# Designs tried in a protein design run: designed miniproteins, single chains, continued (5). Part 90

Each design is a single chain, and the fold is of that chain. pLDDT is the mean over its residues in the fold that is shown.

## One batch from the design tools (miniprotein)

Design m19321
Fold by ESMFold2-Fast:
Structure m19321 (fold): chain A 77 residues (1-77)
Amino acid sequence: MPPTERDLELIEQVRRETEELIELAKEGKLSAEELERAAELAEGLAEKAREEGRDALAEALEEAARRLREEAERLRE
């Protein structure tokens, strides 16, 4: 099931925003709490995408949430 044009745009946006948040966190400009909030948002959006059958978008959001939580845990040292 290929993603729709809209879903491809959203997947690219999710990937870019995730990279930006991680870079800001590495520079000390974002807290672990802010990354965790972003991960929670991504997880909620992934659940909605799954319910709608938007599996590729859901996978991108799940990956984003996982990466954001991993970076947040690293910052909490």
Scores: mean pLDDT 84

Design m19322
Fold by ESMFold2-Fast:
Structure m19322 (fold): chain A 81 residues (1-81)
Amino acid sequence: SHEEVLQQLKAEVEALLRELEEMVANGAPREEILAKLNELVAKVQQLAAHALSHGTEAQKQEVLAFAREVEERLRRLVEEI
């Protein structure tokens, strides 16, 4: 279902974000951090595209709120580099 796809994509974004946070905390090479960031951005774009195409208004608002949380966490992460 569309709901299952949204939940799966959200879980994948959360997993990539956690991995990126751990990489930065552990001093991973810049090239590896950038590669992981690119994966995260692509997955967020997939989540947004699916929500726009198949989501209810409530689901679109939830995805927007989630995207803002991801952006905030990325902003904090950049401040640590």
Scores: mean pLDDT 83

Design m19323
Fold by ESMFold2-Fast:
Structure m19323 (fold): chain A 86 residues (1-86)
Amino acid sequence: MTATFVFTGADKEGKEVVIRTAEGLREGGLNVRVEVEGDKVTVTLEPATVGGVLAMIGAAVEMSLQGYRVESKVEGNKITINITPR
C-alpha cells in the first residue's frame, strides 16, 4: 500500500524538517519519493510501513511543538498537512 503526505505552507526551516525525515527513511531502506514545489513538499512511501507513516506524522508534530500551526486532512491514502509559520 502507498501513502502520500503533502506538506503545504512551510517556510525553509519547516521544509527542512520534512525533507530530513523523508531522507532518513530512504537511507533506512524504504522506497521514498520526495518532490519540492515552492512551499509544498510531497512525500510518497511505498510500501506505507507503520514506522514510515509514524515518522512523517512525527515531522508534523515536531513543527507543531516549534510553534507552527498544523492542520491535517486525511483522504484515503493521501494525508495533506497545512503549515502556517509562527
Scores: mean pLDDT 82

Design m19324
Fold by ESMFold2-Fast:
Structure m19324 (fold): chain A 84 residues (1-84)
Amino acid sequence: HLLEGRRAFDAGDLEGAIAHYEKALAEDPNNIGALLNLGKALAAAGDLEKAREYYEKALELAKKSDSPVAEMTAKIAEKHLEEI
């Protein structure tokens, strides 16, 4: 679902991207990548309120992770939160 969501987003299919990322979160609610990408897709679709909620959740989970990838994800989420 995460890869399918990215492909849909790149093709400009925002509804498809949102649906695939939502399925990824249904399978793993703590999937930081899915939360971040769902936020991006929602922001691109104009739903800034929901985008903010998903970015905040991604940032919260990333801060609790002991991983270099999580640190990078936290910085990306912080940047997107500043833009919304």
Scores: mean pLDDT 77

Design m19325
Fold by ESMFold2-Fast:
Structure m19325 (fold): chain A 71 residues (1-71)
Amino acid sequence: TDKAAEVGKATYEALLKAGVPRDEAAQIAIRLANMVLEGVPKEELRKTVEELAKKYGISPEDLERILELID
């Protein structure tokens, strides 16, 4: 029901799976969830998630899951 919470959780789980430390993964997930809550445009959210995937090594499957939640 809360899209921001779902995006945040999926991002956190994807980052942990990619080997990002818990504290850093939580900070990144919270920032992305806040962007959703603040109504940042979908196109900007997608770009942010794609950049995070490239930087932290999120799998294509986990990336697609997060992008689906944003759509």
Scores: mean pLDDT 86

Design m19326
Fold by ESMFold2-Fast:
Structure m19326 (fold): chain A 97 residues (1-97)
Amino acid sequence: MTREELEEEAIRLAQELLENIEDEEKVRELSKRLLELMSKLLSLKDEEEQRKLLARAAAEARAAGIGPDASLRDRLAALLAMVFDIPLEEARRRLEE
């Protein structure tokens, strides 16, 4: 599976998770699959690149007011932005598509 295919699958899983937020069993299953996929995407980068991504993602989330009390959608967008190495606004846009 290419990086583009992994990113597209992650977006689909995140969207499905948001659509099924009230179904605890589906949320658990989809969250597991999404985390496994995000771990694969992050493993394509070295430790220094991962640290830079985490620092940027933390700064962008802070600037956007995304903390522990943020909506699931905003938290997923922040995680996807970090994992895909794209701006937060782009991750939000892709998640809405």
Scores: mean pLDDT 77

Design m19327
Fold by ESMFold2-Fast:
Structure m19327 (fold): chain A 65 residues (1-65)
Amino acid sequence: SSAVERIKELLASLSDEVQRHIGESLIATIEPYLSDDEISALRAMLAKDPLAGAKEAVDKLAEAL
């Protein structure tokens, strides 16, 4: 959706530190809707590439809504 793409563009404009904090908050919000393996994979992605991890967390949140 256009809203999801706009959120991802906003994330790309933020610092790595802010991207990690947003990603962590999103993971905490969607945690009850994900498997342990999915949560582990998201956290690993966020640690290595904060932008990619945060964007993936946004996609997972959009799927849960």
Scores: mean pLDDT 84

Design m19328
Fold by ESMFold2-Fast:
Structure m19328 (fold): chain A 60 residues (1-60)
Amino acid sequence: EVSEELAKEVAEVLGADPETVKAMLNDAKKVGGNAEEVRAGLLDAGVPEELARRVAEELA
């Protein structure tokens, strides 16, 4: 599962609530989303590559 710290950083970049972002990332993993698929989605949403990579690493 994604850490609170990492979810907060992603949420600040996206202008969303940390709780919503954390739920979204964990739900993507449970629905059969690969870590790389989540990373690609974050990059498309404007999240920096380094931060998106860290999320993918925690979900892998």
Scores: mean pLDDT 76

Design m19329
Fold by ESMFold2-Fast:
Structure m19329 (fold): chain A 73 residues (1-73)
Amino acid sequence: SYQQQFQQTYQQMSEQVTDQVQVQPSDTLEQIRQKAIQTAQQIAQQMISQGADPSVVNQALQKLVQLANENLS
């Protein structure tokens, strides 16, 4: 189902962002937010190039961007 694909894609993307985002102790919340968003966008492009459904990936990306804006503002 679309919900299962979304959940799996969202979890995978969230885990990869957490693993790949390089935060420094001196980073501001704004800098952390920008790094997280940029990392998520790169992961989204990689997933689509590997055959993931663009609609599912883009929806997961939008959710991650929203959470970054809400929690890192």
Scores: mean pLDDT 82

Design m19330
Fold by ESMFold2-Fast:
Structure m19330 (fold): chain A 55 residues (1-55)
Amino acid sequence: ELSTAEEVMASFPNPDPSKLAEVEAALAALRAAMAAGDEQAAHQHERTLKSLAFG
């Protein structure tokens, strides 16, 4: 798994540096939700990351 938002963005087909802060926030929220066992929140944050990667 990737450790930083920059590494996550580098894996995107069209990385956009202006979205770095948004990727950082979504990734931090996803990791927090996973650590808490909150499947619903984790799923929502995963969708946000996919939107940032492809939209």
Scores: mean pLDDT 75

Design m19331
Fold by ESMFold2-Fast:
Structure m19331 (fold): chain A 62 residues (1-62)
Amino acid sequence: MTQGAQALEYIIKGGEAFNAGDYEAAIEYFTKALELAPKSKVAQGGLEDAKNALAGKPLSRD
C-alpha cells in the first residue's frame, strides 16, 4: 500500500512536530498526509489540532 504508507509517514512526522511544539511543521506534514489520503481522520484531526494550537499559542517558549 504505497500511498497509505506515504501518508502514514507524514502523519507520524506531523505528530512528532506537534509533540515538539512545532505547530507550523505539524500543519505542513498533516497537509501532505491529507493530499495523499484526504479521508484520513487522523490527519484531519492532527491538522485541526495543530492549527488551533498555533492560533492559541498554548505553550510559552523562549
Scores: mean pLDDT 76

Design m19333
Fold by ESMFold2-Fast:
Structure m19333 (fold): chain A 93 residues (1-93)
Amino acid sequence: MKEEHQKKLIEELEKYAATLPKDSPEYARALLRIGQAYFNLGKYDEAIKYYEEALKVDPKNAEAWYNLGLAYRKLGDTEKADEYFKKAEEIEK
């Protein structure tokens, strides 16, 4: 992947997020999108940080819990991955 293009996208999303109310669903969604961009770069530790920040704003975001599980699975932490997948499933019900 072209890391420079993804880094620019992340910087643009961070600037966008800075314009949003920090308790808004739009802010949580922007953080989730930044985390997804880091995940696509294989930067799973950074993706986790942004997913955790998104969940502080919107703890009922099933997509963020699921993505957090995927990132932990990529890092080999299958126990945490399973916990977060279960959390996502519980929210979707």
Scores: mean pLDDT 84

Design m19334
Fold by ESMFold2-Fast:
Structure m19334 (fold): chain A 68 residues (1-68)
Amino acid sequence: GTIEQLRKALKLLKEGDIAEALEIIKKLSEDPEVKKLLDEAIEEAQKEGLVGEDALIKILELTIEKLE
């Protein structure tokens, strides 16, 4: 399901496989519901001043939390 794919992307990102993680995120963002939650998570990460990989990790963690 979507949560399992987001968790896989998070694991890949933490392991330094950024390209594969981004491909999973891109595919999941084709769902408008998932895209909305990702956009909300991006705004929250930016509000905390996070950048780069730290921002991506936070975005995925927040998106997973929003889907639960």
Scores: mean pLDDT 84

Design m19335
Fold by ESMFold2-Fast:
Structure m19335 (fold): chain A 65 residues (1-65)
Amino acid sequence: KAVSYYAAGQLLYIAGDYEGAVENFEKALALDPNDAEAWRNLAKAYEKLGDKEKAKEYLEKAKEA
């Protein structure tokens, strides 16, 4: 199930739906908080939305996972 949300998040990110990507990566991480790739992709999506503070925060989470 986490993999399914992660895949949906990646597809939405590629499509330019960064808000949808964030929602799906957050759902993936709620199920598997140790997924470093999901944290990195969440950070990238927030960077695309202009939220540099959240992008930095979630990039640090990726290093801890």
Scores: mean pLDDT 83

Design m19336
Fold by ESMFold2-Fast:
Structure m19336 (fold): chain A 61 residues (1-61)
Amino acid sequence: ADKLFEEGLEAYRKGDYERAAELFRQALSIRPTPRIQAYLAVALDRLGKTDEAERLFAEAN
């Protein structure tokens, strides 16, 4: 269940923010949780997609 989320965290840790965001989006589509939304928002912020990141932070809270 959490495999995509774990793979996303690994990509994020390695600095591959585009891959991390892709994996977090896939995980979120399967199991929408505030935690996954928050990590996706952080990955998008690292890619310079600040407006999208802020929207996801608001949805997670």
Scores: mean pLDDT 76

Design m19337
Fold by ESMFold2-Fast:
Structure m19337 (fold): chain A 90 residues (1-90)
Amino acid sequence: SLLERLLELKEEVFEEEKPKLAEKARKEGLSEEEVEEVLRMAEAFMTWTARLLARSGIELSDEEAKEEFRKAAENGAALGLAAVEVDRKA
């Protein structure tokens, strides 16, 4: 199925991006628990993107789909980082 293919590509991209996102979060001074929160948000955005792409019926190459997943991972991580920073100020 299209969703199955997209979820496989999502997993490939997450394995590639995960160490980079974790290193960036650690450099921002996050604890390991907060780094895990950032990674969870990245994965959630990627999974949501896979569902949206499957529903859209748009014919994407594997390369195009992987690029959308990289963007989703970056956006999810950015929101996760922002949420951690807000919690620290509360």
Scores: mean pLDDT 86

Design m19338
Fold by ESMFold2-Fast:
Structure m19338 (fold): chain A 90 residues (1-90)
Amino acid sequence: SELEEAVRALAADVEAARAYWRALARAWRERARELGNEEAVRLAERVEEELERALEALEAGDLETAREHLLRADELAQEGARLIHEALAA
């Protein structure tokens, strides 16, 4: 799984991983705000919360917990992306 490989790769460079995941979540949230979709903005905020928990677990060496939070962040991000795409199509 690409996510499982990412979790292992992130463990090798926690600082770079933090910057990467934080920047991704922030860009996604900014896009949702640009489109005026408050629901997508709230989902982006939940993604950031899950990423924060994943990074904390990763720093502690708990790869299983980090993977669970990363999967949840991915699911929330996919839902938010769907809302953004629907807003663009409308």
Scores: mean pLDDT 72

Design m19339
Fold by ESMFold2-Fast:
Structure m19339 (fold): chain A 58 residues (1-58)
Amino acid sequence: SELLKEAEELRRRAEELREEARRLREDPSPESQLEAEILEGVADLLLGVAALLERKAK
């Protein structure tokens, strides 16, 4: 299913963003902390979209 393939790609991208955010969290600068928060938010949105695509595919 095309929707399941798209959902899988979104989940993979979300994981990559979360890992990048984790690295940024190691830097105590306010700029790195804000960037990490933005990446975490984007990853959450991608996971939400992936869940919707998986629901529509079933």
Scores: mean pLDDT 88

Design m19340
Fold by ESMFold2-Fast:
Structure m19340 (fold): chain A 69 residues (1-69)
Amino acid sequence: SEGERLLAEVERLVEEIKKSKNPFDREVLAALVHMLDALARIGAEKGLISPETVERVSELAEEADKLVK
């Protein structure tokens, strides 16, 4: 499903943040996670993404913020 693919991409990006030693690269990856979090919320409003997936993506976006600050 679209939600499953979106969640997998967000999980991959968060893992890449953890592996990166470059602060700029980490900030860029976190920005991409925030973009996908916004898309997940739009998808939920359209009935395309489950609330459970949106909640998990939002949690990962918060984790990304903690990793870059």
Scores: mean pLDDT 86

Design m19341
Fold by ESMFold2-Fast:
Structure m19341 (fold): chain A 81 residues (1-81)
Amino acid sequence: MPSPQELLDEMTAVLNDESLSAEEKKAKLEEVAKTAIEQNASAETLLQIGIAIKEFSDKTGVDLSELQKEIMAEANRRAKE
């Protein structure tokens, strides 16, 4: 299974891939976020994913507010526990 660092690298590659549509990037970001949560990724990893999702949403206008809220809440929870 991919490591948290591999997930971050894949996320960065997806965001910089000009051949992918906003819809395809959204689907891959959702996949990365869900995988990171399921694999008990560190708070730092979840925070980086949450920031990338927020920046993507702001840039494209795609609504990912629910996913952002979920991953940021999980990052904060793991950072404090």
Scores: mean pLDDT 78

Design m19342
Fold by ESMFold2-Fast:
Structure m19342 (fold): chain A 61 residues (1-61)
Amino acid sequence: MTEEELEELRKLIKEAIKKEAEENNRPITDEEVEELADTILEEAKKDKSLEAVKEEVKKYL
């Protein structure tokens, strides 16, 4: 992935994390979102799939 694609993917991951946390009524800080986004982004780099990203977000929340 290019640097620009990685930034867009990271932004989508952070939005997905915040949405899932709100739906599950789990308070999450901006720092926790950043750390979790880094973890999910590393997994997403292996599969290069947005579907894999969504499943990983659900797994952690």
Scores: mean pLDDT 72

Design m19343
Fold by ESMFold2-Fast:
Structure m19343 (fold): chain A 89 residues (1-89)
Amino acid sequence: EVEKLKEEGTKKLEEMKKKGAPKEEIEKLVKEYMLKLAELEGETPEEAELRREMVELSIEGERAVRAGDEELAQAYAERVLELQAELEK
């Protein structure tokens, strides 16, 4: 199931890139598939929610890096580490 979703996401991403889709549209597709993967990989509803939050924070962190906001990017990275520690409980 996780592998199939990754394969479907990769194929759609390749199709969009081949068609010359804008970066914003590609980013939206990647986010949708990463959120679906987070839900499937969570063994409990709590874990699925934590994984979903980590995905969203990672995307925001990448946006902060592109904007040159190193402090904001670091804050998002620290929050991801906190959520990762929660998953290991």
Scores: mean pLDDT 74

Design m19344
Fold by ESMFold2-Fast:
Structure m19344 (fold): chain A 83 residues (1-83)
Amino acid sequence: AATAFNNLGIALLAAKDYSAAISSFQKAIAVNPNYADAYANLGIAYLALQNYAAAISAYKKALAINPDNLAAKLGLAIAQAAL
C-alpha cells in the first residue's frame, strides 16, 4: 500500500540510494495522490541529487496538500535559494 512504499523510500533515503527512494515515493503517490509526506520525501530525494526544479515541484505539492508540513517548508526554501 501507499504507506509501505513511503516507508521503503524513507529507508532507501537513509541508505542514500536516492534513485530507488524516488521510485518508491512515486509508487506511494501513484497509490495515494494526496500523500503529502510522500511528496515531501520525494522533494528531499531530488534535493539530495541537486535536481532543484523537481524538488521545488514536489515540495509545493506537499504544501498544497498539507500547508503545515515543516520538511516541505524548509526544503522549498533551500531548493529555491539553490536555484
Scores: mean pLDDT 89

Design m19345
Fold by ESMFold2-Fast:
Parts: sequence; C-alpha cells; structure tokens
Structure m19345 (fold): chain A 67 residues (1-67)
Amino acid sequence: AEKYLKEGEKLYEEKKYEEAIEKYKEAIKIDPNFSLAYVKLAKLLEYLGKYEEAKEYLEKAKEIDPS
C-alpha cells in the first residue's frame, strides 16, 4: 500500500493528477483500512474541485481512524 501512496505523491508533484488518483485508489484496493490513502485522495479531489467525491473519501477515513 505504501508503495502506491508514494508513487501517487510523486505524480501529484509532477502535476499528473489523474495518474496520482489511480495510484491512491490502488493503495486503497490493497489496504482498504489505509486511512492516509483516503485522506491523500480526498485532498487531491478537493484540489480538482471534486468536492462531493472528496467528502465521501474523508468520511471513509474517519470511519477507519476516528481520532
């Protein structure tokens, strides 16, 4: 899971936002309880103006880690 999260962050820095989204989603597929991957995906979706999708992923992150 960590590998795909890091690849997504590199793609985000290169402004390859769609590819970054795919890597964050892959991290979630491998570890559905990886709260950080949901948070990273949600922040990127907010940056792209996809607020409804971002909210869904933030809610999932809260369910996994309600801290």
Scores: mean pLDDT 80

Design m19346
Fold by ESMFold2-Fast:
Order: structure tokens, then sequence, then C-alpha cells
Structure m19346 (fold): chain A 102 residues (1-102)
């Protein structure tokens, strides 16, 4: 499921207008969120945030902000892996919505 979700996020980012290289980083970030590897997810999101493409930067910021929001909303006993999964679900839903708008 993580692999399919990451590939779906990459495809949605490309549909929104992100370059293949930057879209790959968006896909990898979502993949690692589903795997519970928050450090690698943040690394890939930051690569998108560092892009000269404003759309790629917006998506990178979206991923980082969503992870922080879900961490803050989660009950104190919620595992980091569960927070990451919630963030991934929300990011995918937002990417689907953005892709439908273009």
Amino acid sequence: MAEEAGKRAEELARKIGVSPEDAKHIGEAVYYLYKGDVEKAREHARRALASPDPVARTLGELILNTLDVERERAPPDTSLQEVAKRAADRVLAMLEEMAEAV
C-alpha cells in the first residue's frame, strides 16, 4: 500500500504541473509517511520545498505543515507511525482535490 500511495502522489503532483524530478520527491515523502519514517518523509518534502518551481515548493510545504498539524491534533498516546499515516491520508486527499481543480 505504501508503494502504491507514493506512486499515486507522484502521479497527482505531475498532473498538478510539478516536474518529474520534484514529483518523485512528493511521492517519496508520502511513501515514507505511510512507512512511518518521518525523518525521510521530511527530507523528501524539504527537497521539494527547495525547488525553483513554486508549485513544487507549495506541495513540499503542504506535506511538512500537514505532518505538524496531525502531530498537534493527535492524542498524547498516539504513535509517531499513526500520526505519519494520518498525515499521509490527508496529503493524498488534498493532492486529489488539487489535481481535480487543474
Scores: mean pLDDT 86

Design m19347
Fold by ESMFold2-Fast:
Structure m19347 (fold): chain A 98 residues (1-98)
Amino acid sequence: SAQEKIREIEEKLNELIEKLAKVDPEAARQVEGLRELLLESLENYLKSKDPKEKARYLAVATVASSGIWFLVETVLPEDEEAKKKAEEIRKLVTELLL
């Protein structure tokens, strides 16, 4: 189920990046970078057994997901569907980290 949640996060992020690219290509590139950091950190969090490494990956995943949410709220303020997807991503990240 953890891998299914990561896949769902990736699918929702790809949809958000497509929407952002139509309005603000620079914001889309920023979210692409945050997607890479988020997905790598979630995978490494799940694989790591070292509490210090887990804490580092948890921190990076949290910052990346918050950054994605903030960019969507800022660039697509009228797109309720996009904002809902960003919120769902944050929820899935929280469920994976807890």
Scores: mean pLDDT 87

Design m19348
Fold by ESMFold2-Fast:
Structure m19348 (fold): chain A 67 residues (1-67)
Amino acid sequence: GPPPDVPLDARQLAILIVLGLGPKTASELARELGLSQSTVSRHLRELEELGYVERVGSRYRVSKKPK
């Protein structure tokens, strides 16, 4: 797939690191990272659009096809 040309911010990188440990909901990520759920949901949406994460039911995980 095409390489990711957009640099990730520190919060997006933290979300990816935590998701690398296992699938999590936006609220679980917000609690673990000390962020608001709205902030985490915004970053998850951006990461999903970029192909870094995918939704599995109510949870998110690192995508098998990063863009």
Scores: mean pLDDT 75

Design m19349
Fold by ESMFold2-Fast:
Structure m19349 (fold): chain A 68 residues (1-68)
Amino acid sequence: MKLSDEEMRERIRAFMELMASQGVSAETVRAFLLREIDEALERGEISEEEAKRYREIVDEVAAEHEAA
């Protein structure tokens, strides 16, 4: 993934909104995105540093969406 932290946060937020419109919980979306990050790291598409940052952003956005 070739995204800044800000772009990643916006993308995750938009995806959570889309999934919520389909009746999918933020926790389910969080689990899915964390798995995608792990798989992208395994495929060498992102660095370990990027994976760590993306996981932190996913956790933050999921918490915000659950609270709303």
Scores: mean pLDDT 77

Design m19350
Fold by ESMFold2-Fast:
Parts: structure tokens; C-alpha cells; sequence
Structure m19350 (fold): chain A 92 residues (1-92)
């Protein structure tokens, strides 16, 4: 989706400007995200957001290694993917 590609490009731009790193892969209703450089308060906000997605029926897996966060989420609508990408951008 051009809309999802635009959201990914914006997230990557904001991450670069903030000194964070971000890798995103979207395939169908699935998203994989690798983030580095989030603050503890941003990580807390992200965790609460991901719990919300799981309560909506998504499958969410999170791995944290130091300051690196890896997220895999499955069963997302296009709007949920865009909203997640926008939320991540707001944390940077």
C-alpha cells in the first residue's frame, strides 16, 4: 500500500532526525519492526499500545535486548498498521 509505504518513510525520517534506528517490514496483515534508541517512557507507551492491539485480536510478540526492541504483530488491518507506525513516529 502506498499509504503504508508513506507511513514507513515518515517513521524512518523522524527516527534518523532523532538519532534512533528503525527497520520495518510489512507483509499482508503482518508487521515486523526493529527499533533502537527509544527512551524508557516511550517504551512504556509502546507496550500499552501493543496491549491494546492484542486486546483487539492481533497476535503480538516483543523481544527487548538492551535498547533494541523487536516487534512482530500479525492479524492487523491496514488502518491498524498505519496507526501503529504513526504511534511509533510520535514516540521519537
Amino acid sequence: SASIEAAIAELKRVAEESGATVEVNVEGDSIEIRLRGLSPISLTSLALYLIGLELEGAKVEVRIEGDTVEIRADGLSEDQIKDLLAHLTSLL
Scores: mean pLDDT 85

Design m19351
Fold by ESMFold2-Fast:
Structure m19351 (fold): chain A 83 residues (1-83)
Amino acid sequence: ALEDAVRAARGILRANLTKEQAAELSEAIGRAVFGDDAVVHTEGVTPAALQTAIALMLVGLSLEDPEKARRAAAVVERWLAEH
């Protein structure tokens, strides 16, 4: 769980995502793992800040809910493979 989350976090940080891609990834994680249809507001947020927030969320989630963290990591890996 933690190892999967760290690997996914490294993948995000290395991917050089646009702000729009980082927002799309965050929304995909929300829908798949938390059942949320929440829109990510990116006004005033840099791509680097959004990528860092997603990476930290994955690591934090691995400490609190390893099963959700594993699902989130799988969503990230699939999304990065498709983009």
Scores: mean pLDDT 75

Design m19352
Fold by ESMFold2-Fast:
Structure m19352 (fold): chain A 112 residues (1-112)
Amino acid sequence: AEAAARALAEIAEGMGLSAAEAARGAEAAGPSTAAALGAGAAGLAALRGGAAGAEAGRAAGRAAGAGEAGIAAMEEGGAYGGEAAAKGAAGAAGAALAGIGAAIEARRVVEK
């Protein structure tokens, strides 16, 4: 949870947004975008491995609605931070960033 929140904050800063602005954008875009943001942030943290990667893997498993065995597998994968985890994290992060961008544009249109 904390590792995913930290990764989301880093992504938001990279886009010139506060974490709160990114969260509002995700909420406006709907539940699927919020889930993609959570998965992307957790995936980025998993690339780092260790305790942060393990926590990110658990958070991603919970966000995806995985059962206990699935959450444990994602925790283990996150801790190792291997190439398969890196590819998955890059894909999830890309989807999350696209979702944030879309949400920002949608909000800008509504606020006109």
Scores: mean pLDDT 51

Design m19353
Fold by ESMFold2-Fast:
Structure m19353 (fold): chain A 73 residues (1-73)
Amino acid sequence: GIDAPITPEEAASVRQLADDALETAKKKNDPEAIAMAERVRQLADEAIAKGNRIDAGVATLAASVLLVTTRKE
């Protein structure tokens, strides 16, 4: 079904992106980016806990958008 469990590789990828976003935000010392990165990390952990591929995909997209946004300046 659409709520298929995530693979270990997908879980690792989601965590890595969330951690990278948070580390990047902290290095820039941007309070808004840090808050957003922490929220994305929470979403990634929740998606992994649910084992749901759709939630994991949403967390991955959110982390990717945040990384792109924080790299603009």
Scores: mean pLDDT 67

Design m19354
Fold by ESMFold2-Fast:
Structure m19354 (fold): chain A 74 residues (1-74)
Amino acid sequence: AREHVEQAREHIRAAERALDAGDLDAAVEHLEKAARAIEAARATGDPSVQPDVDENERRAQELGARLAAARAAA
């Protein structure tokens, strides 16, 4: 469970860096990897990581909105 939370957090940070650099393809790839890690963490059913999973999901959603806006502007 914790490993998947940490993987999701790392991919979320990588997606944010990619968006800041204008690398939309890298941002998509990292958000997809973050989504898979979030799913894996959720699938463990561990209640101790649920708040971290929920926070990672919200952050990924925010970055997804930024990615959609950047694509619309390109």
Scores: mean pLDDT 83

Design m19355
Fold by ESMFold2-Fast:
Structure m19355 (fold): chain A 74 residues (1-74)
Amino acid sequence: LEKGVQLLAQGRVEEAIKEFEEAIKKDPNLVQAYVLLGSLLSSQGRFEEANEYFKKAADLVKKGKAVYKPYAKI
């Protein structure tokens, strides 16, 4: 996540997208990564894809899964 933000600050948009996608693969409940990826895709004019990621982030928050502990088990 932090590396993706640094790449974005350097204007390396394509590399930032890949880093956020990796963050989601490692933690599918990482809401911040979905929001950042959605914002980045929106800035690229990819509004339909951006909206899908924003919707996923909203769904995770509503379901109470917006935590950084994907392996927490009952």
Scores: mean pLDDT 72

Design m19356
Fold by ESMFold2-Fast:
Structure m19356 (fold): chain A 99 residues (1-99)
Amino acid sequence: DAYKVGEELIFEGIRLATKEKNKEKAIELMLEGVEKAAELAKDEEPKVRENGVKFARENVEEIVEKILKNDYPEEADPKEVYDEAVEELAKERLAEAEK
């Protein structure tokens, strides 16, 4: 589906962060992936991922920074890396909002 296509672009950005350690290009490609997923999925509204796309769009730079700081091995699964970074940042943002 359209969201899956966007995820694949995000995964390429993650590879730039984990394997190439290129923060700037990783951020750029992930933003393109998020925007493409949103553009293509505007008529599909894929389930639970709607909030994830919005969160990712707003926090791409911090997600990439989190990935780099967590020092994932270069063979790390991009999907796992992305999901973990997004979940950690979401929890941090929720904790800040609840203070």
Scores: mean pLDDT 68

